# Ledger of designs, part 94: designed miniproteins, single chains

Each design is a single chain, and the fold is of that chain. pLDDT is the mean over its residues in the fold that is shown.

## One batch from the design tools (miniprotein)

Design m3450
Fold by ESMFold2-Fast:
Structure m3450 (fold): chain A 87 residues (1-87)
Amino acid sequence: KKVVYTVTLDAPGGVGIRVKLENGESVAVEIRASAPGTFTVTVDKETGEVEVQADDPAAEIRVSRGKGEDGVFVWGANATVEKKEEE
């Protein structure tokens, strides 16, 4: 079961997404964008597998494991964030 976040930044900036997995761990995905653009982040809640598609090929993407609840944070830019559960 996957959750998909679509994030659109209007300027260079960043976004962090945390997803709590079914096993009680969490995955954090941090994206730092050098340009405006759209990012699609897909997380498998069972495996913790992460896929990121970015319009900006120079974007820095970091994935880490940890603990915490679902959350989204944005810095340096205005963002539109859309969340969709895929089954």
Scores: mean pLDDT 79

Design m3451
Fold by ESMFold2-Fast:
Structure m3451 (fold): chain A 74 residues (1-74)
Amino acid sequence: MSPEEEAEAYLVEKIGELILLGDERKVPAERLGAMQQRLVDAYQEAVKAGLSLEETKKKLDEILAEAKREIEAL
């Protein structure tokens, strides 16, 4: 698997984790969609900036952690 394919697979995995948590916590679809878009935007920015696979994964983990914290505060 290429680093790019691995980074994209990781993004899909993190989006899946967010969707499962959002469904469990009954997060409104519009709000959950905005959180998903933040992960996609972070991924695109990382790729455009030429970040390493490890740096890209770390950035996605940080954005997901922020989203999870927001959901827990609901």
Scores: mean pLDDT 85

Design m3452
Fold by ESMFold2-Fast:
Structure m3452 (fold): chain A 83 residues (1-83)
Amino acid sequence: SKEKIERARELAERGAEAAREYIRAREAGDEEAAREAERKVREAEEEIRKLVEEAEKEGDLKAAEEMVRVAQEAAARTAAELA
């Protein structure tokens, strides 16, 4: 569904920002900030996995594929920005 894809985009961007926070915290030696950022990344990943699983169970394979693509593109953009 459009709503699930849009939510996956929001979660992917949230995860990307948390990944940037994690790297900044590690560079600064801020262990508390690094743990918090890691938690945020994990939560975003878990929510995206649940959305993909729901779409697959509903037989909406196109939405499931699009959500996976959105998450992969966000991860690739973040990796490129941090290179």
Scores: mean pLDDT 84

Design m3453
Fold by ESMFold2-Fast:
Structure m3453 (fold): chain A 86 residues (1-86)
Amino acid sequence: MADEYFEEAEKAYKDGDLPRAIENYQKALELAEKNGDKEKVARAYYFLGKIYEELGDTKKAIEYYQKAIEYDPNFEEAKKRLEKLL
């Protein structure tokens, strides 16, 4: 279920449709949280962080990357992104 929203979000992101990507990553996040899937929660936060970074919302990007690391302390890509923004 969450995987379907990740697939739609990834497609939207690659197509440059950032609002649609955000909507689908938020739906993926909601389902992953409901299911207790910490890895998928971290992934959703990471991709939301990337999108807000591209939109120039650095504060929101930092918050989302921090959440991704909180749910997956081994998330190297989120750590690298956060280091560049701090």
Scores: mean pLDDT 85

Design m3454
Fold by ESMFold2-Fast:
Formats: structure tokens, C-alpha cells, sequence
Structure m3454 (fold): chain A 89 residues (1-89)
């Protein structure tokens, strides 16, 4: 699994995935999920560990190991966990 050291590296990875998903017109609704994730990451300071967890789920999704619904829910939970720890942890 590719590890990221910065927010910029992760955003570049999301851009690449969005372009790949756009080539499959039947999966255009998934492009919206990736776009919303990109906007969230751009506007929020997330832990590098959180970004790497999201990247692992993206790899599983890209390989067809998890469904788009599972991917969206897992990413949402990862992002919520990062936010829950923000003030103290």
C-alpha cells in the first residue's frame, strides 16, 4: 500500500483516482464521492495517519475488494474519528 507523507501527495492521488473513475461513465456517481473527499481534505488539517487509512480503503475499492457503499462509509468513519480526536487527541 502506498504511504503518503503530506496532504499534497494525497490530494494528487485523489486527482488521479478521480480521472480513472471518470473514464467509467457508469461510475460517475463515485466521482462525486471522491470530489467531496478532495474538498474536505483541502479545507481540513487531517493527520497523516488518517490520510494513509483513507488511502488503504481507496486501494481496496480500486481492486474491487470492497463495494462503493462500503468505501464511502469507511472513509466517512475514518474522517469522523479524526475530527473526534481534534480538540484533545
Amino acid sequence: VKKFSSKEEFLAYLDELEEKLKKDKEKSYLVNTISELKEYVKNNDLKVETLNQVAEELELYYNGEISSDDFAEKVRMILLKDKAGEPIN
Scores: mean pLDDT 72

Design m3455
Fold by ESMFold2-Fast:
Structure m3455 (fold): chain A 79 residues (1-79)
Amino acid sequence: MEKAKELLEEALGILSEEANRSTNFDDIVQLTLMIIEAAIGLKHGKPVEAARRLLEKLPTLNLSPESRARIEQVLEDAL
């Protein structure tokens, strides 16, 4: 459980970096909404469920291929 929480927090850190680098308002909004959704999952003690949901939605997010690969690896390790 604790490992899943730490890995999800790491993935959220990468998403936050992407949101901060983005100059596209729609991308910033989508990334921020995903961060909020996952943070709510963490608050309710559902890190594994939150990680799975984020993995499912990852292909819909405008991320660099490198950041996408990093997040995917971290989230898969959380499951």
Scores: mean pLDDT 80

Design m3456
Fold by ESMFold2-Fast:
Structure m3456 (fold): chain A 75 residues (1-75)
Amino acid sequence: SELEKMKEALEKEIEELEKALPSMSPEMQELFKEAIKKLKEIIEDIEAGASLEEVQEKLAELYEFIKKKLQEVLA
């Protein structure tokens, strides 16, 4: 299903981010640790039966969070 493919993609993104964390600045590490936490929560929502629309909304919120935090860290 589309949700199963999305879950697999999110799990892969988490693994790649966790692998990249040690090479980041402390400020970037804190940002992406929070992003990883939010991605894991979205996976839990999928496992709990969230709809594709609900998952897409949560991903949009996460993208806005990352965008805002990147602006703060890079300013």
Scores: mean pLDDT 84

Design m3457
Fold by ESMFold2-Fast:
Structure m3457 (fold): chain A 80 residues (1-80)
Amino acid sequence: DLGVDKEETAEATAELFEELKKHASPEEVKEAVKLLGKALNVELPEDATAEEIKEAVLKASELEAEAALLAMAVMLAVNK
């Protein structure tokens, strides 16, 4: 299909995570990392960096990458 570029999805997910860190508490950031790990079906450290998240998205399936992006967008919207 006319799918999204996975590299762009990974960049967007990492950018939303960095934006979340500006608005959320450290505990909310840890919960976001846990949510991303579940969406991507991988283990992420609680102190995961935006670069590590980007790499995890790039290694995930297209559906998992899209789920991670959506999860970050929702988390950022709720915690603004």
Scores: mean pLDDT 77

Design m3458
Fold by ESMFold2-Fast:
Structure m3458 (fold): chain A 92 residues (1-92)
Amino acid sequence: ALERAEEFEEELKKKEEELLAKMPELVEEYKKLSVEEQKKLAEEHLKKAKELVKEAEKAPPEEALELLKKAMEEQAKALAAHKAALEKEKEA
């Protein structure tokens, strides 16, 4: 009965690990941008993540998993842009 929930959690955990591993590289790339550009990227990616989560709520379980993985990617990009902005302010 719980097998699908366990598979769902494993897939999301794997995606989280992949995104965390790529986070330092993404932060360094975003540090090349201005603080204004970093803020805009963070806002755009966060908005996209929220839209994907809302779509996942309406979707069948298999489609919901794919949408949640995409939402996690967008959240990771937003977090990276925010971290880049904080580090750039600290270097000033």
Scores: mean pLDDT 81

Design m3459
Fold by ESMFold2-Fast:
Structure m3459 (fold): chain A 55 residues (1-55)
Amino acid sequence: MKVEGVSELAQKKMEEEVRKLQEENPELKEEIDKIVEETNNDPALILKKLNELLS
């Protein structure tokens, strides 16, 4: 895969942010799961929504 570097970086960054939030706030796990489902597992949209959640 020739574009795996970009895709992998975005995916890992998203997973890192998700893990951090879930560890800090178990209640947010449900909200995060909803965001993932609503965004069709789009890493960019997930990160955007997580940023909104923290605002």
Scores: mean pLDDT 70

Design m3460
Fold by ESMFold2-Fast:
Order: structure tokens, then C-alpha cells, then sequence
Structure m3460 (fold): chain A 96 residues (1-96)
């Protein structure tokens, strides 16, 4: 019965698609994080020069939160891809 082999192949294809999407999202996240870091540095300098230390602190914390969200999004796709790869390996072993 070839059902297990076929399911393993489908999961392997899905894992490749998820890894490609994860790599794309990781690149997008890294680029966006770089932009956020540059924006945070410039705005922090401007606010500090004006003496608005409290506003500078709030701005930095807001940008840290945005960075964390981007990292979590990219990581979730990678975890899903690993899960599919593991399941495909189990199905191939069961086919034996």
C-alpha cells in the first residue's frame, strides 16, 4: 500500500514550501528590523537633543515591541516546516 509514501511526499513538498516562505519572511523581518533600528536611533537622538527623555524611552520600547513581533512571525513558519519534515520521515519509516 503506497498511501504512506504518497503522504510523506506531500508533506515533504509542503515542508519545502514552508521553508521557502520562512526564508522569505526571515529576510523581510531582518530588513524591517534594520529600518526600525535606524529610525529608533534617529528619533531617540532628536528627542534627547530636545530634552524629551521620557518620550525617547517610550519610543525605544515601542520599536522593541515591533521587532519582537517580526521575529516571532518568522520563527513560527520555521517551526511548522520542521514539524512537516519530522512527520514525513515517520511516514517513510512506517512504509518500510
Amino acid sequence: REELLRRAEELEKRARELLEEANRKDKEAKEKIKELNEEAEKKKKELEEKGDLEEAEKFVEEKKKERRELVIEAASLSVEAIGAIVEARVLRKEYE
Scores: mean pLDDT 74

Design m3461
Fold by ESMFold2-Fast:
Structure m3461 (fold): chain A 88 residues (1-88)
Amino acid sequence: SEAEAAAREAEEAAREGVEAAREALRLASEKGDIEALAAAIGAALAAIGAAFAAEVAARRGDAEAARAAAEAAREALEAAREALERAR
């Protein structure tokens, strides 16, 4: 279903956001850029929250809410990637 597809998209974005935060942690151990690390972690947590919201919406059959949550997860992933690039 459309709602289930959106929830899967949000979960994928959250997974990638966590990977960006892990890489930012590795770079912070070398350079000490705690601000970039904090931004990447915060963005990854936002993506995780959006993925949970998408799953709840999908279970209720709310495709509109699931798509909105997936969009939020995608935006959070982009923020995590931007923070990672600042850490480089």
Scores: mean pLDDT 87

Design m3462
Fold by ESMFold2-Fast:
Structure m3462 (fold): chain A 90 residues (1-90)
Amino acid sequence: DIIITGVNGKQLSVPSDKESLLRYTSDGSLVPHIDEVLKLPDDTPLIVTLRDRNGNLTTVETTLKELIEMIKNQEEPFLGRVIVSIEPLK
């Protein structure tokens, strides 16, 4: 199924949009703690690991706020990749 809600738009409320964007972009079996990530302060530094369709992994250091904006705007490196890990830095 194709989910278009919240992708590259601000038509939904910020809390709902954040959750739908993270769940849509994430492998729920590998990132079951999405709800805990959403409770973190917006300035929390994160390491995000992404997997492309060929199984190649890419890591991005960002904040929760920047992560949501990058997903919302379908920015590289999120375009064509799935989040497989989100971990706080320290």
Scores: mean pLDDT 67

Design m3463
Fold by ESMFold2-Fast:
Structure m3463 (fold): chain A 60 residues (1-60)
Amino acid sequence: MGELYRATQVIPKSGPDDLALRPGDVVEVLEEVDENNWLVRSLKTGEIGLVPKSYLERIE
């Protein structure tokens, strides 16, 4: 399993490749796409998309 992170705030879906998240949603990091954005999988829904890494906190 990749590293697990938690959304710290509401992340709306603004584009077709973006993933919408709510505070507390857990994601698995799949790829670091660029300096600011990660490709992640939601553990709740199984959906894959881009999220800003600054809105995520690593969980143990």
Scores: mean pLDDT 79

Design m3464
Fold by ESMFold2-Fast:
Structure m3464 (fold): chain A 62 residues (1-62)
Amino acid sequence: SAVDEAIATLLHSPRVSDRLQAVATLRRIGDPRAIPALEWAAAHDPSPEVRRGAAGALEAIG
């Protein structure tokens, strides 16, 4: 599914741009199945941009 693909991209893609696109996709879809992956990314992603994006997506979904 689009959600599962975006979750996999967020957690495993080496490219910051791909992970940012995954965050945008998960935020747009708004599926709560993404919450654990977004929580992990907001806390642990090496990119501050991805961490901020994931935190924003969590706010929008919750």
Scores: mean pLDDT 89

Design m3465
Fold by ESMFold2-Fast:
Structure m3465 (fold): chain A 80 residues (1-80)
Amino acid sequence: MEELKKKYEELFKKAEQLIDEIDEVAPTVARRYRESLERLKKQFDEAAKDPSKEEYLKGLITQLEELVKFLERMIEALKA
């Protein structure tokens, strides 16, 4: 559980940083991804209250990892 929380926190901070970079160029696009990130946070916080939801939390972390990859790809396209 603590490892999952740490991984989630690291990925969440990275996603926030990437969205901030996108916001400098495309504020409307950045807002959309902030809303997605807020939904993921709400789902993670709710699931973290239930010890039976550990596998579900892993799924949410995977979703956050995919979001980070997508945002990194978008920034690379914006810098090209």
Scores: mean pLDDT 82

Design m3466
Fold by ESMFold2-Fast:
Structure m3466 (fold): chain A 65 residues (1-65)
Amino acid sequence: TLEEKIKEYEKRIKEDPNDWEAWANLGMTYLRAGELGKATKYLGKAAELMSDDQLAAWSARGWAA
């Protein structure tokens, strides 16, 4: 469920605040839920943590789920 996904990504972030993939997935989850403010915040945090190479690799594979 949406709630289960949010909880899992929040747990990952708590254990590793530099897990940009968890921030990105959490942001995308909120975007899909229509929570634009939260989506922007979490996606922005993911972008801050990503290198150019990580951004390129993630974009080439597309969005997770």
Scores: mean pLDDT 75

Design m3467
Fold by ESMFold2-Fast:
Structure m3467 (fold): chain A 70 residues (1-70)
Amino acid sequence: SKLEEILDKIREILLKGGVSEEEADEIIELLKENPDEATRKLLRLYLEGKITPEQANEIGKLMKEYLSLL
């Protein structure tokens, strides 16, 4: 599904940033269950330097697309 494709893209960006597979999977599950909490966790990863500004921007675009399909 398109939703799964978007989630897979977000997961790949997180892994490229050096986020662990376990933490990336946790974020993907949070996006399904509680998007607001997932957004806060993603913001914290950005502030901690775990993802770059470019990666944060791409994730933000994908999250907007994901939420528009719900």
Scores: mean pLDDT 83

Design m3468
Fold by ESMFold2-Fast:
Structure m3468 (fold): chain A 76 residues (1-76)
Amino acid sequence: SLAEKAGRELAEALDLPELSPNVALHVAFTVALAIAQGLSPEEVRRIVRELLLKHGVSPELADRAAERVAQWVRER
């Protein structure tokens, strides 16, 4: 499925061992939904950052992960 493909590609793109698999999959699902809605890379970055912060991820890690996700969205 699109969600499974996005999840796998995003997990590889993030390359952040500090993120739990559950959080990474939740990010992947959220990104797939945002892309389906036509959101911009900037909007995806903001949504991902907020999601990671709500899951207790540090601001530094949340910022790095959100930027990597935005870059992945820009390159597709």
Scores: mean pLDDT 76

Design m3469
Fold by ESMFold2-Fast:
Structure m3469 (fold): chain A 79 residues (1-79)
Amino acid sequence: SEKEEKYKELMEKNRELIFEEASHTVEAIGHSASALGSEDEKEKEEHRKKLDEELEKAQEYAKKAQEALEEARRLKEEI
């Protein structure tokens, strides 16, 4: 049915958004480690800035993933 296809599309979208969140979280961890390992204050500041930027992106993808999952759950109740 069309509702089953839409449910699958939303679940795939949720999966892709979770992968994006995970990707940005891994990048954030990398920048955090680099900041801790750096002896140069300027290099530390650059990695801290990138850490913050990647965490913000991860949070945005997490929110979008939750929205897609909530929409999928509502649709599943109609299947």
Scores: mean pLDDT 88

Design m3470
Fold by ESMFold2-Fast:
Structure m3470 (fold): chain A 85 residues (1-85)
Amino acid sequence: VKKLIEEGMKAYKEGKYKEAAEYFKKAAELDPNDVDILKELAQALYLDGRYEEAIKALEKALSIDPNDKDTQTSLNILKTELKAK
């Protein structure tokens, strides 16, 4: 898991968001209840323009940690962007 997160973070820093999302997806498959991995995945998916998948990852993170205000805020922003005006 750690190596996949490191590769994902490296790709993310290089602006390779699609590649970063794939590394974080693999990490989330190995550790499906890690809220931090799900949040990293959501951010990479958002920057890759995959908003529906980003929302799904944040919803999963929030189902594990319902009191995470940062995740609640991010999820509300993304849902508003998709629905709004």
Scores: mean pLDDT 79

Design m3471
Fold by ESMFold2-Fast:
Structure m3471 (fold): chain A 66 residues (1-66)
Amino acid sequence: PATVVATGLDAVGATATALKAIGEGGEARVSGGDPATVVATGLSEEGAREVAETAEDGGGTARVEG
């Protein structure tokens, strides 16, 4: 299972990233406000890629582990 840590997100970007993680079968934790951080866990490699792309499309920065 892979983990994605996304930072530098506004509320809209954080929400989109968290919902994508849940949709990919993972879990998401959102912290902060603006900028917000999303930690998504329990992802496949494909799910982690999709979550990281969603965060980057929202103007954030993402790193993938696992």
Scores: mean pLDDT 84

Design m3472
Fold by ESMFold2-Fast:
Structure m3472 (fold): chain A 88 residues (1-88)
Amino acid sequence: SVQELIDRARAGGVLTPEQAKELLRAAGVDDVEPSKYSLIASAVQAILDFERRKGRPLTDEELEKLISLLPPEYQEAVRRVYELIRAH
């Protein structure tokens, strides 16, 4: 289920490309090539790891700074998946 995938991502677990596809779909992201599913999942995991290191929720400024380090074509997909995880 999507909730199980969110829980795994939040716990720092590794996502398969198929699991990343399901998270992207749940986040309303349809414009990603299959070869990029694991890359986007890894980027989201890096942001969540940074949040865990801080020991507090990221500010919008901190989130935007981290997203700005990603290739422009993936920034929106990563932002949407992170927001899905944060909301649940």
Scores: mean pLDDT 80

Design m3473
Fold by ESMFold2-Fast:
Structure m3473 (fold): chain A 62 residues (1-62)
Amino acid sequence: SALTERGRELFEKGKELFEQGKLEEAKKLLEKAGILFSIAGDEKGLEEVKKKLDEVLEELKK
């Protein structure tokens, strides 16, 4: 679906920002990707976002 495709785009951009150390920007895009996957019923996408968002939150604690 269009929602799943957009969620995947935002997930990949969020991952790229995380690799660049742009943690706050990465968090925002990953949260938006999670919302889109949730609406689309993409459980696999949602789990991937949840895992990556946890990594971002751990880095923000340092």
Scores: mean pLDDT 87

Design m3474
Fold by ESMFold2-Fast:
Structure m3474 (fold): chain A 83 residues (1-83)
Amino acid sequence: AAETERLVQRVRDLEEEYLKEVEELIAQGKYEEALLVLEEGIGLLEIIRGVAKIAGDEEVVAVAEEEIAKLEEKLKEVKKLLK
């Protein structure tokens, strides 16, 4: 459906935008800012996942969970740079 396809693409675009911003911040040595951006992105994707679960949109839920996992892995990487 067009609605599901648009939401899936939006979720993927959001992850790509957040990861790009995080990589740019890491390159500048702004690790604390990168952490905040990752936490913001994860929080937003969790809201989207929750709404999709209520709507019964299994495809959006699956994509949101996949993209959340990618941001969580990057969050672990950034946290190591702060220690």
Scores: mean pLDDT 84

Design m3475
Fold by ESMFold2-Fast:
Structure m3475 (fold): chain A 56 residues (1-56)
Amino acid sequence: AAAYGRAAGEAAAKGDGKAALEAALQGGSTPVHANRAGAAGATGDYELAAREVAAG
């Protein structure tokens, strides 16, 4: 989960919301947590993004 959380946060920071969601879902996150991870990553909150991926 942590590795996918990092990838999701990095993709979101680049503005690539689709890649961020795909990374979160590959980490086993539900769509709700994947969307939250993407949103957090887009705002630069990588710790929250990783937590959302882990929670899903």
Scores: mean pLDDT 66

Design m3476
Fold by ESMFold2-Fast:
Structure m3476 (fold): chain A 77 residues (1-77)
Amino acid sequence: GSQAARGVLRGVKYALEQGDVETAERIAREGLRYLSGIVPSEELELIRKSVKEALEYAKKGDIEKAINILEETIKKI
């Protein structure tokens, strides 16, 4: 459900706040696999796109933008 999805997004966000992009990528990968059987397809697609965009910004060094993307997605789910 939405609580599980928010938990995954918060985990990714927390790892990025610690500067740990590798852990953020792992949490995202494992979390998206977990959510694929639990959340509606539309919610899963929103989360997948958000996580991909956030990690791309984090890899470019824009952690603030990455965190903002994740926070906005948490508000939508």
Scores: mean pLDDT 86

Design m3477
Fold by ESMFold2-Fast:
Structure m3477 (fold): chain A 89 residues (1-89)
Amino acid sequence: AVEALRAEYRELAAKAEEAIAAGDEEAAREYARRAALLAIEGHGLLLPEAEPEELEHAIKKLEELLKVTKDPEIREALERLKEKAKELL
């Protein structure tokens, strides 16, 4: 599951870079958004197996990402992941 998720993430990230190089800003944003959402999903799959210290680390990193992220869908996904991590503590 996680390896398949990483492969899909790499493909989406590569497509985002290709779109940036081609000057297709709309496609670049969409691929980057989808890659970010998939990365958040991957973290969500690993949370139940994490130690408490790892969950605390994840919460801090999610808070850092929320400070720089402007996309509403990505922000909502990050907030959901943060609350899930807090619930597992």
Scores: mean pLDDT 76

Design m3478
Fold by ESMFold2-Fast:
Structure m3478 (fold): chain A 80 residues (1-80)
Amino acid sequence: MKEKADEYDKKGEEALKQGNYKEAGRYFLQSGKYYLEVKDYEKAIKAFEKAIEAFRKYDPNSPELKVAEALLEYARKKLE
């Protein structure tokens, strides 16, 4: 649901303010997945971009970074 996506995006922003890049990345990743579910591809793209940035600051070799990058590409293709 859209409300869940917005909720997780806000949780990601709060984690980011606290310097908790791992949690921020996970919240943004989940937010993007909820935006994909409601077919809001523009917001999904923005959420996945924030997840990628957070995961890169946490660990540039993390598996979650690769997942976020794959989901970003998927969301971009959906706008075509």
Scores: mean pLDDT 87

Design m3479
Fold by ESMFold2-Fast:
Structure m3479 (fold): chain A 89 residues (1-89)
Amino acid sequence: MDALIAEAERRAEELVEEAAKISKEAEELARAAAEALLEGIRAYAAGDLSLAGSHFAAAGVIAVAAEVEGYEEVGRKMAALVKEVAEAL
């Protein structure tokens, strides 16, 4: 579990850094999705499966938000990470 959390956090941080190269708005969206993903993992580790599901759903929705220009590719990568982590749990 700890290794999965560390890997997910590292990959999410890499996507936030990629988004930061596009714009501050893209970075903010990537960070919000990353934080929701990490909160989902923490809720799962605490045994709150309903809260974990809500956070993973929120992370996925934020990841595919098309409201910020240039975010679409990073958003797709973030959505793929959210799906991969949720399916691994």
Scores: mean pLDDT 79

Design m3480
Fold by ESMFold2-Fast:
Structure m3480 (fold): chain A 57 residues (1-57)
Amino acid sequence: SSELKKELLKAIGDILAAIGDIFDAELSGDEKALAEAKKKYAEAKKKFEELKKKFEE
């Protein structure tokens, strides 16, 4: 459905944003920001995999 496709694209965007946050945190040496960014990346990736499974149906 068009709705599921929009959710997939949003999840991809969230993954890219989290990767950017990880990169910024590593460059600044902010260990707390790095941990939070890695958590957001993991959550976004999990959401993408769940949506991808539904899209394949």
Scores: mean pLDDT 83

Design m3481
Fold by ESMFold2-Fast:
Structure m3481 (fold): chain A 97 residues (1-97)
Amino acid sequence: SVEIAKEALEEFVKKVEELKGMTPEQIELIREAAEKAIEKIEEKNPSPEEMVKIAKEEIGKALEKAGQLDPSSADALNEAAAIANEKLYEMKKKIEE
């Protein structure tokens, strides 16, 4: 369900905003990537596999760009990546139920 994907990505952003060690600019990049992933998912209404692919691609690009802005945030960005992987796994499992 598109709603499950949207909820998972919104929950991901909320958890990232609670992390320490990222600048507001880095958090905004990640938030924008999640919003862009939601827009693509809503527009295309894709399969669960494709929803995960879209989200991973957009979030991955944002995390890479955020790391380029401030390499000292590496620990926080690695934690954000782990949260993304967990939320995308939970999303896929819930949609496939």
Scores: mean pLDDT 85

Design m3482
Fold by ESMFold2-Fast:
Structure m3482 (fold): chain A 67 residues (1-67)
Amino acid sequence: SKDWRKPSKEDKDLEKYYLASNPEILKKFLDSLPPEVAKRVEEELKAWYESLSEEEKKRLEQKIKEM
């Protein structure tokens, strides 16, 4: 079911894209987390972002504009 309280995969991907494409925001976000958690989140986000094709990155940017 579509529950606005439960982010969809697309919603999560959009949030990850926003953080990964804005290094200053990402740094502030990571600085707010415990160091061990921040390291894991940064590594996961970086790996996810680097796994995206240029086409997928453009799709996510377009989706953000359509939200």
Scores: mean pLDDT 74

Design m3483
Fold by ESMFold2-Fast:
Structure m3483 (fold): chain A 117 residues (1-117)
Amino acid sequence: MISVTQSGGGTFAEGSSVTLTSSISGANIDESDVYWYKQAPGELPQLIAQIFSDGSVKYDESVKDRFTISRDASKNTAYLNMSNLKKEDTAVYYNVVVNGKAEPMVVMGEGTQVTVV
């Protein structure tokens, strides 16, 4: 069974940087597809960044120049580095891990709140 534990949230100043962390157990991150979703207040969840099991990366146009997705196989951890924070980045961020060898095949973390002031 996959487990996803998120951290790194809080209240941050506009223009600052933060890294959100997601610790994964029950699946190898190098064999998994990893997605980051943003859910702003009153909005539907938006897919903003993804890294596939083959190492390829995709970003939503809204974040491509400011956010970087990465993973560390030795720590079995996924990261979302958020630079030049804007007030519009205020949201709950969810890490979603997909592994076709695990049950369930898809697990979503509990979410990490980021507030930009």
Scores: mean pLDDT 85

Design m3484
Fold by ESMFold2-Fast:
Structure m3484 (fold): chain A 61 residues (1-61)
Amino acid sequence: GAEKSAKAGAEAGAKGDAAGAATGAWQLYRMGGSPEEARRAVEAAAKGDAEAAARHALQAG
């Protein structure tokens, strides 16, 4: 399950959708993924850094 959320978050980030990347990271956190990486993805998205958000979302899964 987590791999689909990580991929969706990474794809959103690659398209410049920081909010989509953050949503993917949050879902991974709720599924028992890495809380540190999910938090970093949300923080990167809040800063408008879609690439960093996508990278951390992938590492959360």
Scores: mean pLDDT 68

Design m3485
Fold by ESMFold2-Fast:
Structure m3485 (fold): chain A 94 residues (1-94)
Amino acid sequence: MEEEAKELAKLGMRYYQQGDYEGAKEYFRKAAEAASENPELKAEALYNLGLAYAAAGDYEGAIQAFTEARELLSDNPEAVAALDAQVAELRAKA
């Protein structure tokens, strides 16, 4: 349900802003699951999940999340290019 996904994403963002990246990952993952019927909303949740993984130092987890977001946004070349650049930057750090 989109409304549930949005509320879960808000909780994830709250944890992320407080530096609780484990809490942020949990709620962004739940938001992505709740957004399963909305590819753009799911991609947004996966992008935020990737940011939380990267902030926690889990670059492989971040790359996986960004790659899944990229696949959902394949019809948007600007979003694809931005996600590919993000993944390349993380691979340079791993």
Scores: mean pLDDT 85

